# Designed miniproteins, single chains, continued (3), part 39

Each design is a single chain, and the fold is of that chain. pLDDT is the mean over its residues in the fold that is shown.

## One batch from the design tools (miniprotein)

Design m9334
Fold by ESMFold2-Fast:
Structure m9334 (fold): chain A 78 residues (1-78)
Amino acid sequence: MKPLSEEEIKEAREEYERLVKKMINAKTIDDLESVLEELKRFKEKYKENPEIVKRIDQMIKTVESLLEKLKEREKARA
């Protein structure tokens, strides 16, 4: 497998940071589902780099956990 260039690593880091900020600012189920979709696309783009994929997978799990908690909170409101 070819290692990523320094430029590609920088771009991946910037995209990851953008998605982290989007997740932190997410207020609704739709916002978190949007972040999850973008994370899945990000994973496909960098699928050749296992270190980036591992970080993305961890963030996907975090977003899925937040989605579950928000859905439970909405059920408790009903």
Scores: mean pLDDT 79

Design m9335
Fold by ESMFold2-Fast:
Formats: C-alpha cells, sequence, structure tokens
Structure m9335 (fold): chain A 55 residues (1-55)
C-alpha cells in the first residue's frame, strides 16, 4: 500500500531525498522529503504526479 511506503520513507529517508512511488493503478507520484521548520518533523511533499499516460 502507498501509505505504508510513505511511512517507511519518512522513517528512513534523508531531508532532500526524492522518492517515486507507483500505486496499485500504475500511477507514479514523486515525493520530496522535507523538514517541517515549525515541528522539526520530516514530511513528504508531492513534486510530480503522473497518471497512466498510456493503457
Amino acid sequence: AVAEKVREMLEKGEVGEVFTITDADGNEVEYRLELDPERGEKRLVVTRAAPLAQP
């Protein structure tokens, strides 16, 4: 599941890292790991989302 992959990347990833996750429908979503300046917590920000361009 996408949510499980996101949580793993939040735990193991470094700030500034970029991750691409493919969901069950084959959609690619690119996330960048950023540090929340107010909370000091890691978060993933969507940098690119691409639905299936071809069948």
Scores: mean pLDDT 69

Design m9336
Fold by ESMFold2-Fast:
Structure m9336 (fold): chain A 91 residues (1-91)
Amino acid sequence: SKREELLERVEELKEEVERLRKEILEAIREGKIDILKGIGLVLRTIGLLFELDLLRERIEEGMPLEEAEEELRRLEEELERLREELKELLA
């Protein structure tokens, strides 16, 4: 179903956020980025995970599919912004 597809996409996005978080932590550990900037990025990944967990719960509770798709797209865009910021810090 469309709702099941959205729930699968939320789980996939959570895995991508956790992967990025590990990359940020490794970059801090290896001295490749400033520790305070790195911590800021880690906190933002934690915020994304909380928003994804909330979205998952709302979808399971019957949130309108169009609203769920819009919210998921917003969170996907936030993850992309974080990836770009990490790339800039590594340059």
Scores: mean pLDDT 89

Design m9337
Fold by ESMFold2-Fast:
Structure m9337 (fold): chain A 119 residues (1-119)
Amino acid sequence: MIREVRDQLIRLLRRLAEKRGEKPEEVEEGLEEIERLAAEDTEESLERLKIGLLVAVLELAELDLLTPEDAAFAAAVAPEVRAYLERNKQLTPAAARLLDALAAGASAAELRALIAELR
């Protein structure tokens, strides 16, 4: 599981970097930190990687780069992140709405509209 979340997150971040015109060397430090979290293989590191994945999915939705496959993976992860944040008293109303939309398989257009509404 942690390796799958890591691999998906790296793929999403590379797509974001390409769209933003970021150089490979600018991305490498972020990728090294993701690899470090994956190597730790703890519940906390897995949840941090899942949160990073969902943030990347939301950023891709804003840039009109989100694929249905990315959205499906986010939908599987979102309920687990929601439960983790609620347990730790870190779940804001805005985060709850975004996580519920991701869990429901919201489209990129629906996610963009929700992000704009919550600003």
Scores: mean pLDDT 81

Design m9338
Fold by ESMFold2-Fast:
Structure m9338 (fold): chain A 77 residues (1-77)
Amino acid sequence: MLQEMLRLVSEGAGVGLRKAEEAGDLEGRKEILEALGEAQRAYMAGDLEAFKEAAKRLIEAIGKVDPEAAKKLEEGL
């Protein structure tokens, strides 16, 4: 269900954003916000393929900041 997937990516993004802010990682924060925005736009459009691509980019962005959080999100999707 696309709504449940959006919940999972939003939670994962929240963890990654907190970690980036704690570390002062402005670039990591930017990459996570951009990928999350793409996932939210794909969800609103009902575009599952675009959502999957955005979720993959989000997992990669989170992984640069918090590899454990990225792995948890990937396993949940």
Scores: mean pLDDT 83

Design m9339
Fold by ESMFold2-Fast:
Structure m9339 (fold): chain A 73 residues (1-73)
Amino acid sequence: MPSKEALEALGKARFHYGQGLLAMTQGDGEKAVEHFELAKEHVRRGLELGGISEEDAEVLLEVLDRHIANAKA
């Protein structure tokens, strides 16, 4: 079972992903990038704590990188 710390890290990743999407709807690309980068940090932390598989983390990080690229365009 995932640890409480792993679940908290993944919860923070989900929160920042949502905030990044909200910033995109508001036209704030810089704020969106900041939130997507924080989401990536928390995904990596969740991986370190064993709360997510390496394969699933790789997919999520790729999705976040695509959102960051779109926010910078």
Scores: mean pLDDT 88

Design m9340
Fold by ESMFold2-Fast:
Structure m9340 (fold): chain A 65 residues (1-65)
Amino acid sequence: GPEEEAALARLRAGLDRAVAAGLISEAEKQTILDTARALIAAGASPEEAVEVAERRAVALVIQSL
């Protein structure tokens, strides 16, 4: 729905910036987005799915520092 689309678009925009900055790869970005989509499909709220995905992205960024 619209909330899901907005949440995923915001997540994608953040991940696109992280890729552009060299903090994560395109493959890692795709895996994080696919994880968020899979959680929503399994019944998680868009907020819960994006939070899990953001925590994973932060962990990958820390590894790149």
Scores: mean pLDDT 85

Design m9341
Fold by ESMFold2-Fast:
Structure m9341 (fold): chain A 79 residues (1-79)
Amino acid sequence: MDKEEIDRIFESTRAELEKHFSPEAVAEANRVLEEGRKELDKLIEEGVDSRTIANKATAYVLRAIGAALDVEFREERAR
């Protein structure tokens, strides 16, 4: 997995979230994805193996989805 593949995965994730979540939830998810991009760029530069990079990219995608869901459900849990 290279930088271009990670960009495609993260862009696809952002586009999908924008279809189903509030702008506030999407903004939180985008923050997680942006943090993931910075870390993954550093790991690629350091020569970390593609499998480890792929696993971390997947973890960031799942974390971003979780962050969006947490925003949506925070109000509901407070009731």
Scores: mean pLDDT 80

Design m9342
Fold by ESMFold2-Fast:
Structure m9342 (fold): chain A 81 residues (1-81)
Amino acid sequence: SIEEVVDEMVERVVAIDPRARPLMEFLRDLILNEKKASAEEEAEYARLAQEIAATMSPEQQAQIEAVLQEAGDKIREILEK
């Protein structure tokens, strides 16, 4: 299910960088249509994402990008079927 893919994505990203948990929980809420983001919330979480990315190693960034790509691919496959 989409929820299982998203939950796995959150925990895998948090395992790479624990600072990302609030950002990943916010993204989870957006993906599962449990929340509509305000412009202020979008700006706040975008800034937090940039701050985390700026202090992250290239290896951590690559690992997170791979996790997000895999999750996106799985969600797309579910939605196409």
Scores: mean pLDDT 79

Design m9343
Fold by ESMFold2-Fast:
Structure m9343 (fold): chain A 74 residues (1-74)
Amino acid sequence: ADELLRRGAELAAEADRYFQKGDYETAVSKYREAAELFRAAGADNFARHVLRKMAEAYRQMGKEDEAERLEKEA
């Protein structure tokens, strides 16, 4: 079992909950932590998925430049 994958998945799930309740700033923070853990684990597909979720959150906050940057990385 990969501890980094487990922690990343937990943080991504927390971020999804904050996103669903409209707390986009907290969601972005949690997704960023999840992406770092997924990248450290070599799980690039999971990291890219989380970057796309961060881009959605940035759009909800009106931060289009940050959203575009993340989509380019994903």
Scores: mean pLDDT 84

Design m9344
Fold by ESMFold2-Fast:
Structure m9344 (fold): chain A 90 residues (1-90)
Amino acid sequence: KISELVAKAVGYAIRAIGYVLDGDIDGAVKAAQEMRRVVEEFMKIASKEEQIAGLRLVLLTYKSVLEYDPDNEELKKQAEEVEREIKKLE
């Protein structure tokens, strides 16, 4: 159900922020990547507007983690891929 996937995605976003505040950048990166996985499942059943909203939440979470891990080239690449997906849907 879409509401359960949304709740899980938001839960991982909150967890990523919590890890950043605790100085656990590795935990924050892993939580952000788990959020991406949940959003990929959400995308299979979501409307176009819901897909855009989900991807924007992923992008915001990635950018927040990148402020504390600015040299993470893999996460930068994943953020760019999310931005391109958003543009294709708009």
Scores: mean pLDDT 82

Design m9345
Fold by ESMFold2-Fast:
Structure m9345 (fold): chain A 62 residues (1-62)
Amino acid sequence: STRELLERIYEREIAEVREIYASGEKSPRELGLTIGFDAKSLEELEAAMRARYEAALEREAA
């Protein structure tokens, strides 16, 4: 289903963000800007990504 696809995309994106952050290659701000967010911390970036995912689920439900 579209909901399952959105969940898989979100889970993959979060895993990739966490892995890149853990590698030390990018700051949270640099990582956020790469995917369209203005975030100053990993917590803010994850929150913004979750909000985008939840908004996508709401659009699918409408």
Scores: mean pLDDT 80

Design m9346
Fold by ESMFold2-Fast:
Structure m9346 (fold): chain A 95 residues (1-95)
Amino acid sequence: SVDELIKKLESDDPEVQAEAAYRLGLTRDPRAVEPLAEKLEKTRNPYVFIALMSALELLADLPEAVEAFKRLSQSKDPVIRKYAKEMLELVEKRK
């Protein structure tokens, strides 16, 4: 279930976290957006960070993801800001 995958994002195993992120992206469930975005801002593991970005890209066209990207575009992390701005541009080009 989506709720179980969200719990797995808090696993001590980076491979479990990355697999959970990817599977959350594949669900296309808007409930996945906020947990993925929050984990992206908190993770210090580059492998998990890439998995979270890929998962959010799979959800990018959802209104919930667009709102998350607008918030992330104001992040203190320049990598997150750049990623979020690129996702907003990608969504705009698909209209």
Scores: mean pLDDT 86

Design m9347
Fold by ESMFold2-Fast:
Structure m9347 (fold): chain A 81 residues (1-81)
Amino acid sequence: SAEQKLEEIKNEALEKIEEIYEKYKDSPLKVFEEELDKVERETLGKLLELHEKEGVSEDKIVEAATEIGKYIKEKLEEHKK
């Protein structure tokens, strides 16, 4: 279902963010930010395609994007410590 695809996209993004955190946690902040930006852009593209092709509501797309963005901000704050 479209809702299952949304959950899969969200879960893949969260997993990739965690992998990037572990791989780049000792890297310069700019490198870490660039890798997170790549995942965010790729994920937003997938979410927008899901809206266009599967008819998932804009509200659900915004909610998923917001959750992912909050997780990214949390990992950026952890990197600064």
Scores: mean pLDDT 84

Design m9348
Fold by ESMFold2-Fast:
Structure m9348 (fold): chain A 112 residues (1-112)
Amino acid sequence: MRKGAVLLTASGILLAAAQFEASRGDPRAPETIREAQELASESAKIFIKEKASSEDLRETLKMLEKVAELAKEMGVEVPQSLIDSVKDISKELEKKGDLEGAERAKKLVEEL
C-alpha cells in the first residue's frame, strides 16, 4: 500500500505543476500531465494487486479523475492504460460491495 500511496502523491504534485504550467502558457504542461496520468495509473495497478481497501481505491479513483479531466481540458489524450485502471478499480470496488464507488468509476469511463 505505501508504494501506491507515494505514487499517488507524486501524481498529485505533477497535477498541480501541470495546472501551474498551463496557467502560464508553458509548453511543458502537456508532458507534465502525461507523467501525472502514468503515475496515477501505476498507483492504481499497485493498489489493485495488493487488494487495497475501498478507501484507498476511492482515493486513487479521485486522482485518476482529476488527471484525466485536466488532460482533456488541455487537449491531451487520456491513455488506454488510465481508462483500463479506472475499469479495474470499478470491478474491485463492486467485488468489495462499494456500489457507489463502482458506479462513479463506470461513469468516469463513459466520460473518457
Scores: mean pLDDT 86

Design m9349
Fold by ESMFold2-Fast:
Structure m9349 (fold): chain A 80 residues (1-80)
Amino acid sequence: SDEERERLWEELERAVAAGDAEAAARVILQLLPDEVKRDPEALRIYVETAVQEAGRRVGLPAEERRRLAEEVLRTLLGRL
């Protein structure tokens, strides 16, 4: 639902603001389309885009956003 998607994005922003890669990965896993889960390149782009957008909204510096995106992707790959 649209309401669930909005809630998940708010949870992602909170996880990213806290630098919590495990929480961010759990939220992103719920947002991921099934097709993206099966394509490693699409997964990487999706994770980087989501973490960068959430990080920008909560005011994280570019270097921290980049590092967190890498950590989130690594966490997600371990759960897929």
Scores: mean pLDDT 84

Design m9350
Fold by ESMFold2-Fast:
Structure m9350 (fold): chain A 92 residues (1-92)
Amino acid sequence: MAEREAKLAQLEEEAKKALEEAKKIAEKNPELAVYYLSTMQGQALVARGGGILSTATPADREEALALFQQATAEGQRLVERGREEAERRLAE
């Protein structure tokens, strides 16, 4: 149980760290708004997944956990897309 909770906390922390990184980039270069928007969309998906998990009954927790993991993976994809765009911009 504690290990599962730690894993869920890790996924949520990863999304929050990505949001912090996006804010830092946006403060320096507003032209990288696509990175910020992708990160915000990713964070929203993670938050939605977490809400599903937190409201699930014990019997439905496994399905809720799977949905949370799917939302987190999709959110990370959106964050990565934004980060790739930011990196291309900074490399130029």
Scores: mean pLDDT 64

Design m9351
Fold by ESMFold2-Fast:
Structure m9351 (fold): chain A 100 residues (1-100)
Amino acid sequence: MPPSKVFRFEPVEAVIAGERVTLHVVVLVAPDGSILVFIDVYDEKGNLVARVVLLFDADNRLVGHSVIFHRPLSEEEREELARLTRELGTRVARELAAQL
């Protein structure tokens, strides 16, 4: 099979529960047109807060979502992080699909 294409994006700054975070986004586009979005969330001290993986099918439908939390967060902080990273990942996947 042809190799997957890898796209690296400039870090995105965001605020989650009043804390400034930096989002590092890497996207893999598979030969079948499915898209894997990896988002690593770092705090201002450079500590990994969470790792998010989103899987989109060839029609850009979200079919997989995984979040691994690397530090204790409140339920509200976890929900906000999951929502913001899903929104960012969906936007990135749609923008890439429009260029493919």
Scores: mean pLDDT 82

Design m9352
Fold by ESMFold2-Fast:
Structure m9352 (fold): chain A 99 residues (1-99)
Amino acid sequence: MFPGVTLILIVFDAADPADVEAALERLREELAKHRDAPNVLAVVVANRPDAPGADEAAERARRIAEEAGVPVVVGKADVLTGEGLEELMAAARALAAEL
């Protein structure tokens, strides 16, 4: 647990364009809501890593958080199998420790 860190966690289905757009809008809303909070960290998970457009959706999420000035970890993972989750969570923990 990281005392004083505000975690924004967004998960979307990269195979569903409507879910991608809804998740990116949710990311913008959460970033705006926590704009005055210290030590904000965003973690964005593109579920269905083999889906067309997964890399583009992940890059869009990264740019949204970076434009807001918030540290971000963005990764492709399969939340049912755990593929990619260990590496993504390790990156998130490392970044949170620097806040």
Scores: mean pLDDT 78

Design m9353
Fold by ESMFold2-Fast:
Structure m9353 (fold): chain A 72 residues (1-72)
Amino acid sequence: SVRDRTLKLLSRAQELLMEAEKRGVVTPELLELYQELVRIAQRTLRTGDENDLRRLEELLRKLEELVKKALE
């Protein structure tokens, strides 16, 4: 379901933020991206919109790349 997929994406995003926090590499860009992801996820949980789910998947990929760059 859209709900289950959204919750999984949120869980992954939260783990990525925790990893960045643990390493002391949280940037303003990373925080802004995380905040946008959470906002869209909250909307997706309310509406079940597949387009918002697709946007969340795009934001998560960008978040993963930013965390990877920040760690190395």
Scores: mean pLDDT 86

Design m9354
Fold by ESMFold2-Fast:
Structure m9354 (fold): chain A 78 residues (1-78)
Amino acid sequence: MSLRERAIAALEEAVRRAREGDLAGAAHYAFQASKLLEEGGDLELARRVREVAEEIARETDPARAAELAQKALEEVRE
């Protein structure tokens, strides 16, 4: 599996965790996706996903965290 495919899987997990109310898990998987993208050489995409992960880490609303994770997932999938 490519690093990009692994990053997509991590963001899918981040969305799932946020929808379940697991904000810590959502942030964790979003940070993992950023690291995988950085390792794969997608530096600008990694930076944007890291910013999303940091926003999720500060969120108290699971619905908002899920929206942030979903937006990042859509950007990585394009």
Scores: mean pLDDT 87

Design m9355
Fold by ESMFold2-Fast:
Structure m9355 (fold): chain A 101 residues (1-101)
Amino acid sequence: NPEIERLIREAARAVEAGDLESFREIAARLAELLKTIPDPAEAMLLAGELRRVTVAPLARRARADPEKREELLELIRRVREITEEMQQEVHDSHLARKASS
């Protein structure tokens, strides 16, 4: 899905810039799209990819700038928290859909 790929890339840039507000907005939009994916495994894989690509730039920055390591680790923690909340929301949505009326 090109829109999902684009949002994941945009989320990675927002996190690299330290823009948690934009990241939360992008994560919310991505959650809505992931809820519409018929295959729960595919949705969970994409949710996991968001976490990976958003954390990786911060990890590289922490390695490049030891003086800012603690600040960057705090940002990583906040990013992980937001992505875990999103992933749980998507997972819960798919579980509800699996429960046949």
Scores: mean pLDDT 80

Design m9356
Fold by ESMFold2-Fast:
Structure m9356 (fold): chain A 80 residues (1-80)
Amino acid sequence: VRALLDATVAAVAPLLSPADAAQVRRLADQASRLPSPVDAARLFGQGVQRVLQRSDMSLDQKRQVAAIVQDTARALVAAG
């Protein structure tokens, strides 16, 4: 769980502002503390979606980040 979340943060951080990258890192840390991979996927997925909704970035960058996060959420559910 933690390794997958860490890899996801590393993949999306270059696409985000420093502030948004820090918030996604905090969401990954919170999700990694949950006992259930399904709950971790839900918290991380919903949290990143809220970050993207308020973010002033291109639609293409938002779609790229969303796709990476959705892949991570599916992998967490499959692992759980």
Scores: mean pLDDT 80

Design m9357
Fold by ESMFold2-Fast:
Structure m9357 (fold): chain A 82 residues (1-82)
Amino acid sequence: SEELEKLIAEYKALGKQRFPNLVEQLKREIDLIYEIGKKAKELGNEELVRQAKLDLKSIATFAENLGLFDLAEYARKKAEEL
């Protein structure tokens, strides 16, 4: 429903407005954890890859609880790519 999509978009926009610096910080953390996980995968460090996936999923849950749904989806996709 277009009305539902509009409400979700407004809710997402409010999250970004309340936490602009936190959004940037969380995205940087996601990107860094993903890079660590990718390099760990290349080096055969399976334990560090597992930890990176868990950390990305943890950040996704945290972002979702704050209404930062775009960041949560971004973090989950990065975890799936590892």
Scores: mean pLDDT 83

Design m9358
Fold by ESMFold2-Fast:
Structure m9358 (fold): chain A 78 residues (1-78)
Amino acid sequence: SDAEIAALRAQIEQQLNQIEQLVANGEPLSVIEQQIRQLEALMRQLASLASPEELREFMAWVTKRMREIAEKLLARQA
């Protein structure tokens, strides 16, 4: 449903913000990995409800955010 898709999109955005904060706060890699697994589960649920075409812009944004978070995590470990 449109409402379920909207709710999952909002949850994914919140999860990305949470992961970014954990990285910024110097939280252990194990904690960050657990949150990434939760993000992956939400993304799998979203992919089951909407076509790739409908999600194209949103998925591009998620991919960009994950790349930025990964770069921050690598910078933290240097």
Scores: mean pLDDT 87

Design m9359
Fold by ESMFold2-Fast:
Structure m9359 (fold): chain A 100 residues (1-100)
Amino acid sequence: DNVFQQIKSILGGVALILAEKELGKISDEEYKKIIDEIKKKYNLSDKQIKEFEKIAKPAADLLVQAKKYYEQGKYDEARELVKKANDLVNKQAREIAEKL
């Protein structure tokens, strides 16, 4: 539904950008700017965005490991971790949407 898709977009976006920060692909300043843009786009409070960052962390960690495996030429293992991250985001988004 629309609520599920919005939460999935927020959670997936936060997970991706958090992973890019952990991998050193973006600075802490760039991370803050992107998080502020997500906050503005979805009209979130500071408390709400911090909660999304907390919820997204496990998926972000999977994406970090996937990038490391990809850089090692372990493409099958990298793809499996990306799939697990996406499945986790979908599950978390559904659980949040069902509580609204």
Scores: mean pLDDT 88

Design m9360
Fold by ESMFold2-Fast:
Structure m9360 (fold): chain A 68 residues (1-68)
Amino acid sequence: SREELVEKLSEEVAKEAAEAAKTQSLSDALNTAARKVREIAEKYKDVLTDEDIEKIEKAAMQAAFEAH
């Protein structure tokens, strides 16, 4: 389902952002999150809504800040 896809993508991007925050910097982590969210928005443009993309972005940013 779309809901399951959003949850899976949110978890994957959040994990990558958190790892970048721990091994690089918060700025690098936020750039990684932004890049990944853009890739997801392009790939799933006909499947995911703007609200879904925003949820994924929020999860990634939250993970980066928490790992910082």
Scores: mean pLDDT 83

Design m9361
Fold by ESMFold2-Fast:
Structure m9361 (fold): chain A 95 residues (1-95)
Amino acid sequence: MPSKEEMEIVVRLLENALDTAKRLNAPQDIIDQLEQKVKEAREAVENNDVEKLLESAKGARDLLKTLGEQGNGIMSGFAGFLDKIIKAMEQIMKE
């Protein structure tokens, strides 16, 4: 299972992606959804719930990918990096 410190890295990545989306004036409905995913991810870390953390991270990844498709390459970068971390955590859970 991932450590609490490794789970915290995922939450900080989501918080950084949210902050960047706000700075880039992303649509408010997408910001609200990302903010909800960050809250869910934080609660998952507090509860040591890796499955809920991965669900929140996957939801955030999909929102960031949508923002990237709207012409914001940095959001595509966050989505790609988050996807790699999600896959790495899923691999750790299998071992």
Scores: mean pLDDT 82

Design m9362
Fold by ESMFold2-Fast:
Structure m9362 (fold): chain A 74 residues (1-74)
Amino acid sequence: MSPMEELDRLREEAERDPRKAEVFGRVEAELSERAAAYAAQHPDWSPQQLLQHVQDVLVPEAVEELRRRFAELD
């Protein structure tokens, strides 16, 4: 399963539990903030290069954080 597929699975899990939904929202906001910070730090990057970095680095990190936080709720 790719990190993007795992993120979608975790989103579906969050839709079934309000506590997990709140955690998912916070991690998604943190992911958006990290993506914005990388965009600001790399103004010469194309949107495609930024998207690739988000998928290869930031999404896997968000998935690990979500797994950890969801495990604390189980």
Scores: mean pLDDT 82

Design m9363
Fold by ESMFold2-Fast:
Structure m9363 (fold): chain A 74 residues (1-74)
Amino acid sequence: MPTREEVLRGLAARLPELSLEELRAGLAVGFMGDTILLMPRTPRIAARAAELEAAARELLPDHQVAVAQPTSFA
């Protein structure tokens, strides 16, 4: 099973417009069985959720990828 750090590094490599530090601060990553849950924590990261989901599916094709919708930004 990949670590959160490995997932974040893989996403940063595929999405060079997003730094590893930005992803660590703005994206929470959870693991639920074979599902990887991406939880955007900032509006900027949430705006790129589709790109993050696609990149995560490319990194881990045998896993399901889901994105949580945060309600903390108005």
Scores: mean pLDDT 76

Design m9364
Fold by ESMFold2-Fast:
Structure m9364 (fold): chain A 85 residues (1-85)
Amino acid sequence: AVAADQAALEALAAQFERDAARLGLTAKVELSVSPDGGVTMTVTLYAKDGKALAEVTYRAEGGQVTRTGKVLPAYKDYLDKLFAS
Protein backbone atom coordinates (compact mmCIF):
# COMPACT_ATOMS: atom_id res chain seq x y z
CA ALA A 1 0.00 0.00 0.00
CA VAL A 2 2.70 2.53 1.00
CA ALA A 3 4.65 1.83 -2.23
CA ALA A 4 1.48 2.37 -4.30
CA ASP A 5 0.63 5.56 -2.36
CA GLN A 6 4.21 6.82 -2.87
CA ALA A 7 4.06 6.01 -6.61
CA ALA A 8 0.76 7.94 -6.92
CA LEU A 9 2.25 11.03 -5.25
CA GLU A 10 5.45 10.75 -7.34
CA ALA A 11 3.27 10.74 -10.49
CA LEU A 12 1.51 13.89 -9.22
CA ALA A 13 4.92 15.47 -8.51
CA ALA A 14 6.05 14.78 -12.09
CA GLN A 15 2.82 16.35 -13.41
CA PHE A 16 3.33 19.45 -11.22
CA GLU A 17 6.91 19.80 -12.49
CA ARG A 18 5.72 19.59 -16.12
CA ASP A 19 2.89 22.10 -15.51
CA ALA A 20 5.23 24.47 -13.64
CA ALA A 21 7.79 24.34 -16.48
CA ARG A 22 5.04 25.12 -19.01
CA LEU A 23 4.04 28.17 -16.91
CA GLY A 24 7.66 29.32 -16.54
CA LEU A 25 7.59 28.44 -12.82
CA THR A 26 9.76 26.25 -10.59
CA ALA A 27 8.28 23.42 -8.52
CA LYS A 28 9.95 22.23 -5.30
CA VAL A 29 8.72 18.81 -4.13
CA GLU A 30 9.27 17.35 -0.65
CA LEU A 31 8.07 13.80 0.11
CA SER A 32 7.98 12.05 3.50
CA VAL A 33 6.67 8.70 4.77
CA SER A 34 5.10 8.58 8.24
CA PRO A 35 5.53 5.63 10.64
CA ASP A 36 1.71 5.29 10.60
CA GLY A 37 1.86 4.38 6.88
CA GLY A 38 0.84 7.77 5.47
CA VAL A 39 2.81 9.38 2.62
CA THR A 40 2.93 13.20 2.51
CA MET A 41 4.06 15.36 -0.41
CA THR A 42 4.45 19.14 -0.27
CA VAL A 43 4.73 21.08 -3.54
CA THR A 44 5.82 24.72 -3.53
CA LEU A 45 5.60 26.76 -6.74
CA TYR A 46 7.98 29.67 -7.32
CA ALA A 47 7.97 32.49 -9.86
CA LYS A 48 11.17 33.30 -11.80
CA ASP A 49 11.97 36.01 -9.22
CA GLY A 50 11.88 33.40 -6.42
CA LYS A 51 8.50 34.46 -4.99
CA ALA A 52 6.43 31.58 -3.57
CA LEU A 53 3.07 31.51 -5.39
CA ALA A 54 1.46 28.37 -3.94
CA GLU A 55 2.10 25.64 -1.38
CA VAL A 56 0.00 22.46 -1.61
CA THR A 57 0.22 19.35 0.55
CA TYR A 58 -1.01 15.92 -0.54
CA ARG A 59 -1.45 12.99 1.82
CA ALA A 60 -1.90 9.44 0.53
CA GLU A 61 -3.15 6.81 3.00
CA GLY A 62 -4.89 3.50 2.27
CA GLY A 63 -5.23 4.32 -1.44
CA GLN A 64 -6.92 7.68 -0.72
CA VAL A 65 -5.31 11.01 -1.64
CA THR A 66 -6.32 14.21 0.17
CA ARG A 67 -5.21 17.73 -0.69
CA THR A 68 -4.74 20.67 1.66
CA GLY A 69 -3.06 23.99 1.03
CA LYS A 70 -3.33 27.51 -0.28
CA VAL A 71 -3.05 28.81 -3.83
CA LEU A 72 -2.23 32.51 -3.97
CA PRO A 73 -4.77 34.60 -5.98
CA ALA A 74 -2.09 35.57 -8.54
CA TYR A 75 -1.32 31.89 -9.28
CA LYS A 76 -5.02 31.01 -9.61
CA ASP A 77 -5.58 33.84 -12.11
CA TYR A 78 -2.53 32.69 -14.11
CA LEU A 79 -3.78 29.07 -14.18
CA ASP A 80 -7.31 30.14 -15.14
CA LYS A 81 -5.94 32.15 -18.09
CA LEU A 82 -3.83 29.24 -19.39
CA PHE A 83 -6.56 26.59 -19.07
CA ALA A 84 -9.48 28.79 -20.18
CA SER A 85 -10.71 27.62 -23.59
Scores: mean pLDDT 69

Design m9365
Fold by ESMFold2-Fast:
Structure m9365 (fold): chain A 85 residues (1-85)
Amino acid sequence: MTEEQARAITAEKVAEIRKAAEEAARLVPEHRDLILEAGERGVATLRANTDKALKTLGPQAAAELAREGGEKLLKSLREATEEFL
């Protein structure tokens, strides 16, 4: 796996998180700002973790962390949205 491929996977997960946050904000408009802030905080954490993994563990490990971290963040966003409903 190349560094470019790992960065592409991270970008895909970032897009998924942002889309999920926007959809959640539509379902709970009273908490829109909180939901969008949670999404952007998740994006920042994912980017920081994958950048660190790229430097220390290499592109395959970075891609795996991006996928796993992205899935966990998506699940957390969905669960939080359900609590607000």
Scores: mean pLDDT 83

Design m9366
Fold by ESMFold2-Fast:
Structure m9366 (fold): chain A 71 residues (1-71)
Amino acid sequence: GMEEGLRLLEEAIELAEGEGRELLEKAKEYVMQGNFEEAERLIVRAYVLGLISEEAARLAGEGIKLIKEAM
């Protein structure tokens, strides 16, 4: 549900550092606003630019999926 999805997104943020963490935190803000398209775009950008690990990208993606399913 939403609580579990937020937990996974926070775990992804904790795994990230510097610019990658900033992008994931901004993605979380978009998720809280219901703007899932921009949130997913920022996660993809962070991953493609090598700013976050594959593990962080996976956790963030699963987190957003669970939050969307709870809406």
Scores: mean pLDDT 87

Design m9367
Fold by ESMFold2-Fast:
Structure m9367 (fold): chain A 67 residues (1-67)
Amino acid sequence: VPKPVVSEEEKKLTDEEIEELRERMRQAFADLQLPPGATLSEQHAAGQALRDEVRKEILERRKKKEE
């Protein structure tokens, strides 16, 4: 189970990238379809997974720009 902690990837983000993370999280959350009756722990796990994925996308975008 992933721990709710600020990752090294998140620490490397600039203020602009943090805003992008928030915006992408809002969009991803709006698109997220949880099963009816999803538990609080399931919602937390889904939210953490989304945050990790969005963070990875931002970091990968930076890597591709550098390459």
Scores: mean pLDDT 67

